# Ledger of designs, part 66: designed miniproteins, single chains

Each design is a single chain, and the fold is of that chain. pLDDT is the mean over its residues in the fold that is shown.

## One batch from the design tools (miniprotein)

Design m2282
Fold by ESMFold2-Fast:
Structure m2282 (fold): chain A 80 residues (1-80)
Amino acid sequence: SPLEERLEELRERYKRLVKEIDEAKTEEEYEELKKRLEELLEEVRELEAEAEAAGDLRTSMEAGALELGLVVTLLVIDKE
């Protein structure tokens, strides 16, 4: 499914960002990563809405789970 393939690509991008956050050492690096996380969050939200409109409830729900993970990650790094 094209929507499932896009969701997997977004999951891979999220995993890469989490690794980069773990390796980050400066405030400037964290600020750049926050911007990239926010951009990814918007793309995940778009995919969730597209999947819901297509009646692909499973992909929509899985995209929603990824959205929650992104929101939590953004909240955590904002405190550090």
Scores: mean pLDDT 86

Design m2283
Fold by ESMFold2-Fast:
Structure m2283 (fold): chain A 80 residues (1-80)
Amino acid sequence: MTPEEELAAYREYAERALARIRAVASPEVVARVEAFFREAEAILERRARGELDDEQAAAELEALAEKYREALLEAIRAVR
């Protein structure tokens, strides 16, 4: 999968995931998860533009997941 194909697949995944989370999670959790997906998309867009390599993009995404860890865990609990 190319970075451009991965970005397109991510956008489709994020739309579906956010629709599910918005149906069940609190507004505060929804806002945090929406911020996570928006910032993750920006990292993948920079990778697609050749501004980040695969290793740099992976490191930034891992740091982003840690930053939003509590909101992501609450969203997972709400969907269960």
Scores: mean pLDDT 83

Design m2284
Fold by ESMFold2-Fast:
Structure m2284 (fold): chain A 62 residues (1-62)
Amino acid sequence: MDEELERRYREWSEIYNVELPLEREKLLERVRVSLEIAEKLREIGEEIDREIEEKKREELEE
């Protein structure tokens, strides 16, 4: 298990003052899935930025 996932889970619990649930494994899995989605969104954002840069470059070359 990634130490990062466990650390984030503990920080979350502390901030919201919520007791750890009985089925901790389910929450850790949800956190992992959320991080994977966040990574994909970041990659999509990078592609969008690249497209914007390409359009600006093409407009300048016109």
Scores: mean pLDDT 65

Design m2285
Fold by ESMFold2-Fast:
Structure m2285 (fold): chain A 59 residues (1-59)
Amino acid sequence: MQDQLQQQIQQVQQDEEEGLRWLDEVARRYPHVADAVREGKEELRQQAQQQIQQLQQQL
C-alpha cells in the first residue's frame, strides 16, 4: 500500500511539473496573459500540494 501511495505522489509531482512547463510556454508565446498564467501556476501548485498532503496522510 505505501508503494502505491508513493507512486501516486510522484505522479502528482510529475503532473505539476508538466503543467507548470506548459503554462510557462503559454506565457512565452502570449506575454499579454502573463498575469493570468501566474495565477494559474499558483492555483496548480496549491492543488498539487493539497493532493500530496492528502496522500501523505494515508501513509
Scores: mean pLDDT 80

Design m2286
Fold by ESMFold2-Fast:
Structure m2286 (fold): chain A 81 residues (1-81)
Amino acid sequence: SEKEELRKRAIEAANAGDPEGMSQAVAELARLNGDDPEKAARAVRSLVEQGKRDAAIAFVDGLYEGGLEEAERKAVQAILQ
């Protein structure tokens, strides 16, 4: 699926140290969900800039599963662990 490909692309970009590629894939995934792509891209960029890579990856997984609210929930959960 297109959403699955975008999730994979975002994670691959994260592993390659490509924050711009990650942000772009996240924006596209958010658009497919009907979420705000700029808000999603800004949120994941903020997590990466704070050194919270695991939270950024959790954000991508949440966005893939349930949209922006789920992405934010999973990122917070990852930060608290």
Scores: mean pLDDT 84

Design m2287
Fold by ESMFold2-Fast:
Structure m2287 (fold): chain A 69 residues (1-69)
Amino acid sequence: PPFLMKLQEIANKYPQLTEKEAMALAGYESGYSNSQIAKLLTKYFGEPFSQSTVSKYIKKAKEKIKELE
């Protein structure tokens, strides 16, 4: 699926990102909404994630990438 390919690409290129940041960014770049990404993270990590938390992870991932480039 496009999401898993994007997650693998991001994880390989930016190992400095946390797993949560990498998954949130991969979902964002794959065209998923913040609500869809929140559901995915909730299922994967077994703890509740809000859309605002997803937005924070995407922002943090982008900030870290900008500092590396």
Scores: mean pLDDT 84

Design m2288
Fold by ESMFold2-Fast:
Structure m2288 (fold): chain A 77 residues (1-77)
Amino acid sequence: MTVKATVTLQYPDGTTEISEAELEGVKDREEAIERAAKLAKELAKKNGATTASVGLEDGTVVIYNNETGEVTVVPRD
């Protein structure tokens, strides 16, 4: 399935960028979370963001901290 996601990148200078992404080839919610974490990590590293957050349609938010390397999953169910 394809899952719509909202990406929020926070930069060291205090600017925030919001964009939309689609997670393709997702089989279930667990895979959607894994793909969201991978996307957040890739975008944070590529763009030099301090933090990347990926919000899924079910209200789940995956947060990647580029400085610590930690991934946090926040369910909103």
Scores: mean pLDDT 79

Design m2289
Fold by ESMFold2-Fast:
Structure m2289 (fold): chain A 67 residues (1-67)
Amino acid sequence: SAEEALANGVAAAEAAEGRGAATVASTSLHDLGKGGILSEEQARAGIEAALAARDGATAAKALRDAY
């Protein structure tokens, strides 16, 4: 489900460290956009926020805020 995909992405981002968290979150946002769960505009904005993240909590927030 969409909620399950988001929850899994958030958990993975929170578990990731440093620059890895930005990669995990941006990948999850791209997949959510490609799957039609997020609009392309929502996915793009979320990816920009996720790529600016320096820790898992900030990256996970970018995922939650995009949805």
Scores: mean pLDDT 80

Design m2290
Fold by ESMFold2-Fast:
Structure m2290 (fold): chain A 90 residues (1-90)
Amino acid sequence: RAEIQEAIDAGLDELYEEIVREALAEGIPEEPAEIGARFVVGVAKGALLSLPTAEEARAALEAERERLVRLGVAMARGLSEFPFASISVS
C-alpha cells in the first residue's frame, strides 16, 4: 500500500522523534526511549496501513498522535523500570 505508506511516513518519523523527546524530558534513558518509540511507531504503522485510504490514515495518525506519544513514553518508562534482564525466555 505505497500511497498510504508515503502519506504517513513523515508523520510516523515525527511521532518517533516526539516520543523520544518527551521520554528524555521525563528523565528516561535514550535506549528505552528509542525502543518505546520504535514499538509504538511499528504498531501505529500496521494499524494505519490497514485503513482504506491515505487521507483516512493521515487523519487517524493526527487524531491519535497525543495518545500515541503518551503510550510511547509509558512504554519507555516501563522498559527503564523493568529492564530486559528481568524478562524470562523459555
Scores: mean pLDDT 77

Design m2291
Fold by ESMFold2-Fast:
Structure m2291 (fold): chain A 73 residues (1-73)
Amino acid sequence: ALELLEEAERALVAGDFEGAIRLFDELGKAGMEELARRARELVRKMLTSTPEERRELERELFSLMAEMRREIE
């Protein structure tokens, strides 16, 4: 689970939003379905957002990822 979250973080930094969505889907199947579902929704919104909206969505996503890390640890 932690390895999948770290891979998702790397995908997001690289701008691979489709890869990040796939990795969050795997995290959901591993037991974090609600948090992973929310993460996938945020990443999908980022694909079509304005620069202002994307900054807001990025903050939400990183906060959610911190929450996911606590669930794993």
Scores: mean pLDDT 79

Design m2292
Fold by ESMFold2-Fast:
Structure m2292 (fold): chain A 88 residues (1-88)
Amino acid sequence: SKEEALERMREDMRIGAEIAAEGIKNNNATKYTAGMLIVIGAGIDGLLGGVEPEEVARLMEEAGRESGDEEAAKAMTTAGRGLLEGAK
């Protein structure tokens, strides 16, 4: 269901954002990239499952904020903004 897709996306984005934040803290580009790819993959799966771009962008921003890292939060917000621009 759409609700199950939303919950899965929220969890996957949370995990990806946490990995990305750890990558930033440790100056580990591979870990940062892996975290970002998890967030992006979760967003793609959500869109293909019928989740609206605005909801995907909102969850990206939420995951970035909850990671507790300002740089990761900015990256997630930028990704969400890019998605919204592409959806116009």
Scores: mean pLDDT 85

Design m2293
Fold by ESMFold2-Fast:
Structure m2293 (fold): chain A 71 residues (1-71)
Amino acid sequence: MSLQQQQDALLDSLRDILEWAKKSKDSELTIKMIDAAIALIERVKPSMSPEHQKELDKIAKELKEIKEEKK
């Protein structure tokens, strides 16, 4: 699998987590999953392309907004 395909697959997985978090009724589990996803984004972001970094920033922002709503 190419590096680009791996990065695209990671973005798709993070988008799936984002959509799940929006619909989840378990606030405690949702917050834990969001924290894990944000930590993953911060870890991988420096090694990704500028275009993928912008998408990661957008996903991280939306995840943080959901977390604030679940508090």
Scores: mean pLDDT 80

Design m2294
Fold by ESMFold2-Fast:
Structure m2294 (fold): chain A 117 residues (1-117)
Amino acid sequence: MDEIVERLLRLVEKLYEENKDKKWLYPEFAVVVSLLASLDPRAIPLLNKLEKEFGLSIYLLGVGTAKNVEKYIPEIEKAVKKGDKEFTPLLYLILAAVYLKNGDFEKAREYIEKAEK
């Protein structure tokens, strides 16, 4: 579990630093970091940083979506099938965090590996 959280946090931080100017990705970053913060307090510093950088509206959208993320899985899977180069790595990390939350560590690692490639 700890290794999965550390890998997810490192990948989210790396993708964020590489895509800081791409504000259309901010909601997906807010969702994945909010999910991780609900699972592990090590994600809280990153969540606080994103709240300051994204502003309250995107932060609240991320927190609200993360709380009910299972309802959005069909839309996330459809977006992954569309193959958008900028969204797909973040969508893989959201799916990894969902599987981690549900105790499916094998699937969580599978989606992390897809996001790393």
Scores: mean pLDDT 79

Design m2295
Fold by ESMFold2-Fast:
Structure m2295 (fold): chain A 71 residues (1-71)
Amino acid sequence: MEKSVELLIESLREAAERLLKEGKSVEEVIKTIEETTASIVRHYRAAGDEEGAKAVEEASKKLIEEIKKKA
């Protein structure tokens, strides 16, 4: 995994943990991650970075599955 993508996903993981602790539903947290990562993926693709876009998609999918498993 690209280091920049790893740092991004770790930040999103920390944000998800905080939102869950604050009483946000798993569904709301997943939606926030999906919307955030969709914007980032679109940016990478617009810049012609297909590998970066795929790395973000795969990493966010794994994070979402991890959050669902905790629910």
Scores: mean pLDDT 79

Design m2296
Fold by ESMFold2-Fast:
Structure m2296 (fold): chain A 60 residues (1-60)
Amino acid sequence: SDQAQQAFKDAQDALTQYLISQGVDEKDAKELAESSAKTALSHGGAQQTQNLAQSFRQLL
């Protein structure tokens, strides 16, 4: 769904930015963020994935 796709992108972007801010290499940050966003989406759907994105945005 459009909501799931947007949630995935939001989580991936927020997690990538957070990890880079913590000193993780951009390539590793993107790979870790994608894996985490996929796991969140598969286990909790769009809402849980959006909650993940929001949590990491608050840490920036």
Scores: mean pLDDT 83

Design m2297
Fold by ESMFold2-Fast:
Structure m2297 (fold): chain A 72 residues (1-72)
Amino acid sequence: DSIKEILEALKEKLDEIIKSLGAPEEEKEKIQKLFEELEKFWLENKDDPEKIREEDNKIGEKLQEIIDKILK
């Protein structure tokens, strides 16, 4: 449940960011792929919240790089 709740919250946040930025389709695809990677990792490691948190931080950094690129 907690993993599903976190995934749903992250998806909503990503959707808000995409809408706010008016991101081009190519960058939207990159963001979607990062979410898919995160989702797969969480589903494979659902019983290890520490690993999930570490991966979340790494994906968050990659997402921020994409956002910064869109804004420039």
Scores: mean pLDDT 71

Design m2298
Fold by ESMFold2-Fast:
Structure m2298 (fold): chain A 81 residues (1-81)
Amino acid sequence: SELEESLKEQLLLLKAAAELLEAALKGKEEFEKKYAELSKRLPKEIADAAKAYALENLDNPKEALEETKGQIKKLEEKLKE
């Protein structure tokens, strides 16, 4: 299903963004290291979109991380149908 593939890609993006936000809480070096790791194992478009998402949310990374985890849970529940 085109919808299922779209939801799976969005889930990959949000999970990558959550990893980047968690790394940002530890510092800039951890963020850069995590982005390099993600760039090796994810499609470039997904890794770049996840980085952009994380960078837009660096003003309050803890709140952004919890919100992102909530979105991940909702998408995972929808995909279990």
Scores: mean pLDDT 85

Design m2299
Fold by ESMFold2-Fast:
Structure m2299 (fold): chain A 82 residues (1-82)
Amino acid sequence: SMKEEMIKEAKKEYEKLKEYTEKLFKAVEEGDRATAAKYLQKMLFHTSQVKGIASLVPEVEPLAKEAEELYLKARRKFEFGE
């Protein structure tokens, strides 16, 4: 069904967010601000995709919350090094 395909896509987007979070944290620790900024922008995009799917498929709302929490954690790491 379309709903099952959308849930699968949301999970795929979330896996990308986990990958980009790890790459962003590494870039911050290495002092590579340009690479960290690149991954932060990618995370914002993919977080927005999960939230967009959640607006159409309420079953994705918990995953959208997890995605937003990962993004906020990454943004905090980027801004404050923590």
Scores: mean pLDDT 90

Design m2300
Fold by ESMFold2-Fast:
Structure m2300 (fold): chain A 60 residues (1-60)
Amino acid sequence: ALSEATRLAYQARDGRMSARELAEALGIPLATATRIRNAPTVTEAHGILGDEAARRAAAA
């Protein structure tokens, strides 16, 4: 769910979780998890997360 994904992304940005751990927890590519951690704002990180989740769902 986006709410859980947002919480995990926030923890990763706070340095409590690595990009690899975020990628594993959410089932997303490491590159996407790294982009979320490096986003300038929480809003941008949430946007990247939502876009990637939608893209993966559509691709399947």
Scores: mean pLDDT 73

Design m2301
Fold by ESMFold2-Fast:
Structure m2301 (fold): chain A 92 residues (1-92)
Amino acid sequence: EEELKEELKKLLEEVIDLALELAKQGKIDVLTAIALVLEAIGLIIELELGGDLLKIAERIIELVEELLKYDPDNPRLKALLEKAKELKKKLE
């Protein structure tokens, strides 16, 4: 559904924002942050080109789990992970 596509795009935008914020705080290496941002941008492009929403949701979960390794108590990352899992469940 178009609504789920928009929600997934919003989660990817949050991933980009959080990767940059963690790099700014020195919690993540700049090169790692760049790699995560580029993956998220690639997924946004894939989403716009009609990519598989379930696979995109799974990749978002992986990106958020990676960010959580660097800031495990971040409440925004925890909320983002739960939202990504919820959207994945709706796509199954």
Scores: mean pLDDT 87

Design m2302
Fold by ESMFold2-Fast:
Structure m2302 (fold): chain A 83 residues (1-83)
Amino acid sequence: NPDEIIKEALDEIKEIVKKENDEKKKEAEISGIVHEAILKLADYYGIKDGEKSTKPEVIEAKKKFLEYSEKLEKEAKEILENS
């Protein structure tokens, strides 16, 4: 479930911003969480490295993957900037 993947990542990010006082460590840990969540989203939508399929179902899966990845990155950045 992509909503659960995002929620779990954002919850982890919020814990890091509350507990970590070193800005560089905070940024590194958040980047790691975002990267792992993006990999989980890719796996959920069946997007493999080098996937070039133009089938409608694959195009739609790629579109949703990108939308959720962008949402995650935006919300993670907002949490970091407001922490």
Scores: mean pLDDT 79

Design m2303
Fold by ESMFold2-Fast:
Structure m2303 (fold): chain A 65 residues (1-65)
Amino acid sequence: MSQEEIARIIAERLGVSFETALSGVRALLEDPSPTVREAAIRELAEAGGVSREEARRVFEELGLV
């Protein structure tokens, strides 16, 4: 799955802009550490107005955690 496909799914599911989702995906691909992953989950949850639990489920479904 491309970074653009992953970003589109995240944007749709979490109600964030494509640009915001793509930024998070790119950060995680550059540094796939737990620290960067947790930061991306937090930032996307805050931007989308959703819980960190919901953001984490989307990452799990996409194989990112």
Scores: mean pLDDT 81

Design m2304
Fold by ESMFold2-Fast:
Structure m2304 (fold): chain A 80 residues (1-80)
Amino acid sequence: SPLEETIERMRIIADYEDIVVEARIKLSTLPKEKQAEGLKKLDELVKEFQEKMNAATSPEELRKIVEEFRKKAEEIIKEL
């Protein structure tokens, strides 16, 4: 049903928001120069993935996009 699909999408978006918050928290524990570089890269990643999420036509597609975001956010932190 449309309501069930809406609820599923909202849950996936909540998971995405949690990933962003956790990444920002991890970056905040780093030295200032690494924090600035990491935040810039994270903001660029957020912009890219916001476009991908807006293009998603199903909860399944949205979930795959959010998992790709998680991996790339972890890569940013690891490469700092």
Scores: mean pLDDT 88

Design m2305
Fold by ESMFold2-Fast:
Structure m2305 (fold): chain A 85 residues (1-85)
Amino acid sequence: MITDEDVEEARKKAEEELKEVRENLEDEELLKAAELAAKYSLEGLEALRNGDKERLEALIKEYRAWVAEHEERLEELYREEEAKK
């Protein structure tokens, strides 16, 4: 079962990864995507820890809606970065 300690460890790891990404990644859209992914992951862990199935389902729905709205933009950004290589 997910504990408070698991959530705290995940939070520290996400903060460390976001700092590293922020230093190395100049693309604001990709940075925002990473920040949102971390947010949904941490809130999802908290919902699982609390046994809050409704909150977990709401978070999954919100995340999927966000991905759908930004899918074209993310694809264009990935294509542009591949072209630079």
Scores: mean pLDDT 70

Design m2306
Fold by ESMFold2-Fast:
Structure m2306 (fold): chain A 63 residues (1-63)
Amino acid sequence: MEKKEELIKKAEEAEERGLSLKGGPIEEVNKAAKETIDALVEAGEITRATAYAIRVIGAHFDP
């Protein structure tokens, strides 16, 4: 299995669940997801475009 695909899916699911809680720790979920995605880009596991899209989605729901 592709490591990047699994990690991206987990990050997206974590953010989605955080949004459902609204009053919960969405900020922490988004930070963890961003750090994971940044690490994957640095490791060459995902593209910058994918990382950018994920960050934009996070910013849309958080701020």
Scores: mean pLDDT 60

Design m2307
Fold by ESMFold2-Fast:
Structure m2307 (fold): chain A 100 residues (1-100)
Amino acid sequence: MENKKKAIEYLEKARNSPDLEVRIKYLEEAAKYINKSGDGFGAFLLGLMAGIEGIPEEDLERIKSLLNEEQKKAFEAGYKFGRFIRELDEEWARRLAAQA
């Protein structure tokens, strides 16, 4: 569906942006297209990306306010998992650096 393709485009733009505010704006645009698609899994992936990208919890309401209640739950689950992945990646990088 076109809405899902647009959501993916904005997720890729968020991932490739070095600026936190620009990343949040792209995630907000992705959220609008995910909401239009009615996709719970898309909301989970949006949350996952927000967690991996290190979006602060205080900024999550800007993204969550664009989702329905079911999508907000999926987003929150994704965000927790994304944060876990981010912490694992940082721990692996730390362990590898300590051995160099």
Scores: mean pLDDT 80

Design m2308
Fold by ESMFold2-Fast:
Structure m2308 (fold): chain A 72 residues (1-72)
Amino acid sequence: SRSENVSLYTAIHLQLIELEMQGADEKLIKELRELINKLADREDIETLRQIADYLGQGEIEKAKEIAEKAVK
């Protein structure tokens, strides 16, 4: 649903801010934000949920790989 999409999007953005504050690569975070925005526009709830899980585990590169595959 749209409300679930908004909740996941918000959670992911908070996770990205936390990772950026912890010294994660600025370019990587920017690229991830762009991919996540595209997925949110598509309401791809399943992929957003998977990305949120990986980001919560600190698996930034894995989250990016999944996002890139889903956007293609």
Scores: mean pLDDT 81

Design m2309
Fold by ESMFold2-Fast:
Structure m2309 (fold): chain A 101 residues (1-101)
Amino acid sequence: MSLSEEIGLTLRAIGALIEAEISKDPEVKIAALKEAVAALKELTDPALLLPLVRALVEVVERDEDPAVRRLAIEGLRELLKITKDPEVIAVIREGIERLEA
């Protein structure tokens, strides 16, 4: 993947996470989280994935909507199926445990 593509995906993920954090509309939050997860699935660099996965978990932990939490857990489980990096796998597993608590 090119550096330009990785930057574009990173900015897409950040923008989507900001939208999920600030929106009061559950449908907008769900759409934003789906976009963030889609961008994360295309990222291959662990240095970019690690902080973004952590940010996703933190945004969702602060949300009171069970549907938002459930969607994030599903997205993290999908990422877990395709990721190969052991540190990214560990962060995703920790995130799922925190959100299921």
Scores: mean pLDDT 84

Design m2310
Fold by ESMFold2-Fast:
Structure m2310 (fold): chain A 85 residues (1-85)
Amino acid sequence: SMMLKELGDNVKRLEELVQFMESNKDKIDPDDLEIAKRMTKIYKDQYDYVLSNPTTSDGNVSMLTGLVKDDIEGMEDYIKEQLEK
């Protein structure tokens, strides 16, 4: 489904943002980095579950996709704020 592809792209984007935070750890709070890493791992595990479970409803996939997208936006805003210090 297109939503499943979007979910995968969103999870990949979170992984890229976490890697960027690790590369800039002098500007990033270590507790916030640890939270971001744990959150991203949870979403990756949920995405892998959806890939392995074709009975997952489109509504559940859509909800998860939206949650990941919201967290991408929050993480991008957070990173921008930390780098502007």
Scores: mean pLDDT 85

Design m2311
Fold by ESMFold2-Fast:
Structure m2311 (fold): chain A 60 residues (1-60)
Amino acid sequence: MVKDVVDALRLLPKMTPEQREKILEVLDKLAEEMSKAKSVEDYNKAFDKGLEEINKILEE
């Protein structure tokens, strides 16, 4: 795995359509922000926020 985002995707085999849509939105934004990050702070904030949101969705 080249990204932790990919690792997170392994844990999403079966989920509701709503959870799936929310996770896809979070992942898309996370990946874009990470690829465009110009600072460690921006990178870490995007990554951490994305993982927190994914975790909350999965807890549903």
Scores: mean pLDDT 68

Design m2312
Fold by ESMFold2-Fast:
Structure m2312 (fold): chain A 74 residues (1-74)
Amino acid sequence: VAAARRAALEAQAAALRQKAEEIEAQRKKEVEELRKLGASQEEIDELEAKYTAQAQQLRDQAQANLVGALSLAG
């Protein structure tokens, strides 16, 4: 059953990384729209910080899942 748990953690890590990439794509889209609308640099920086933090949280969770999977491999 350890192999099944490891596979599940690896699959979850892959899904979290994919979601982080989707958030990065959304960030680029919204930043471009704000720039077109003449938004302030403060608004752009706040939006970038928000999405960067969300993407980083997902990547950190993916890393934790991979570490968990490696622990089950021994």
Scores: mean pLDDT 82

Design m2313
Fold by ESMFold2-Fast:
Structure m2313 (fold): chain A 116 residues (1-116)
Amino acid sequence: DKEKEILNKFEEIGELIRAGELDKAIELVDELLSTGDPVVSTLASIILGGILALKGEHDEARAMIEFYTEELGDPEIAEMAERILRLSLEDPDKAREELVELVEKLAELYKKRVAE
């Protein structure tokens, strides 16, 4: 089941971020990006932006988050992502925690999208 595989990858990405295993999380994000699904690609790109912010690649993270949160059109997700960008400089541990919550929210959006 492709949908179950995608949801399982979101869950594993969240666990890897929680553990600070950011490079391994990027590997799974790249697998999601390779699915060719535009919705999955948008969600995975927002997650990648968050991971890049945690890695200190702040300019690339901001560009990705601004582009893909506008594409998604969800104000709650945009606010969460902007907060992660701010916290990545001020409180990286809290930024990591909030990125895990963002991954969980993005998984719920995907789940609702495929239920339609």
Scores: mean pLDDT 88

Design m2314
Fold by ESMFold2-Fast:
Structure m2314 (fold): chain A 63 residues (1-63)
Amino acid sequence: MSNEEIVENVRKMLEEQAKRGNLVSALMEISGLSRSTAQRLLEKLGEEGTVEYGVRVVENHLS
């Protein structure tokens, strides 16, 4: 599986978790952030911005 495939799978997972209202928990698992920090990011960035943030964390880990 390529890095591009991993990133795409993470994006799809985060989008699905956002629809379920679980984006904060999903972000905590991939980023290691505390719940309060992840919740503040969701409040500031919105769902789309939080998904992009999570994807960028994974990209940086793979780089």
Scores: mean pLDDT 80

Design m2315
Fold by ESMFold2-Fast:
Structure m2315 (fold): chain A 76 residues (1-76)
Amino acid sequence: GREAVEKAKEAIDSGNRELAKKYADEAVTIARELARQGRYDEAARIFEEVSEIYEKLGDKEKAQKYREFAEELRAR
């Protein structure tokens, strides 16, 4: 999860929006699997970072969605 987030941030810094979105989506897949395993804090952290990535990409709806997922997981 962490490596995918780091690659997404690097892609944003280099101006590659499509690559950033691809790695963000990979991080979401990993975060969902961590949540399924009961690793809620780790999954929440990844969703928080993915939310920030989508905010930088201008996708406010996805940024809000993943922020809410992180808050829900931290409340467990």
Scores: mean pLDDT 85

Design m2316
Fold by ESMFold2-Fast:
Structure m2316 (fold): chain A 88 residues (1-88)
Amino acid sequence: SVMDELLKQLEEIKDELVDLIEELDRASRTADAARRRELIMQQAQLGVLVMSLDIYINAGKMGKATPEELKKVIERAEQLIEEARAFL
């Protein structure tokens, strides 16, 4: 179903976010003070996004989120991933 496809996409995005947070963490360990601060802030923002994705995945599985809501969450997550990758 469309819902099953969207839930699969959200799980895949969540896995990508976890990997990206780890990449940002590794980059922060060798960065100068100013860049380290920016990388830590990006890690924090993506951490909040991971929590938000868990909420929407569970809501979708329980029939409490619409496909349109999940599509909007996917679009926002993809935008934030692109923004975070620009710091690497």
Scores: mean pLDDT 91

Design m2317
Fold by ESMFold2-Fast:
Formats: structure tokens, sequence, C-alpha cells
Structure m2317 (fold): chain A 92 residues (1-92)
């Protein structure tokens, strides 16, 4: 459970980073892809880990706050995931 939660949090960090990049560039395709992937992770937190909507919203707010105010604390794994999605969308 703890390991699965950490992996899902890393993916959320990555997709929130991509969402912010899409906002910065005005890239609707990046925004839509990032939001779709965030929603998929929300569903996994709910169905696979049994987290409540309140717990999921707390996790999202914590990660959004971290990305906004402490970007140097973002893990390398999250940055690599973000890079992969950015490259994939930009190739289309």
Amino acid sequence: MEEALEKLKLALEAYILVKKEGEREGNQELLEEAEARIELIRERLKTDLGLSEEEIEKILKEIEQKVENDPESIKKESLEMAKILLERVKKN
C-alpha cells in the first residue's frame, strides 16, 4: 500500500507539472492530457487504495502547493515522467 501510494503521488507531481507547462504555453492539448491523467490517478487512489474523496483532495492540494512554492523538492522520477508526456504530446 505505502509503495503504491508513493508511486501514484510521483505520477501526480509529474502530471501537475505538465499541466502548469500547458498553462504557461497556452497548450490546450497538454492541459487536456495532463488533466485526463490526473483524473486516472484520482480513480486509482479511490479504487485501488480505498482513499476517500477528502483524502484525495488533500493529496492534490499538497502536491499543487509543493509544485508552486517548492519546485526544487520535486523528485527526479516525477520530472522524468513529466518529460516523457511533454515529448509525447509535442510529437503529435
Scores: mean pLDDT 81

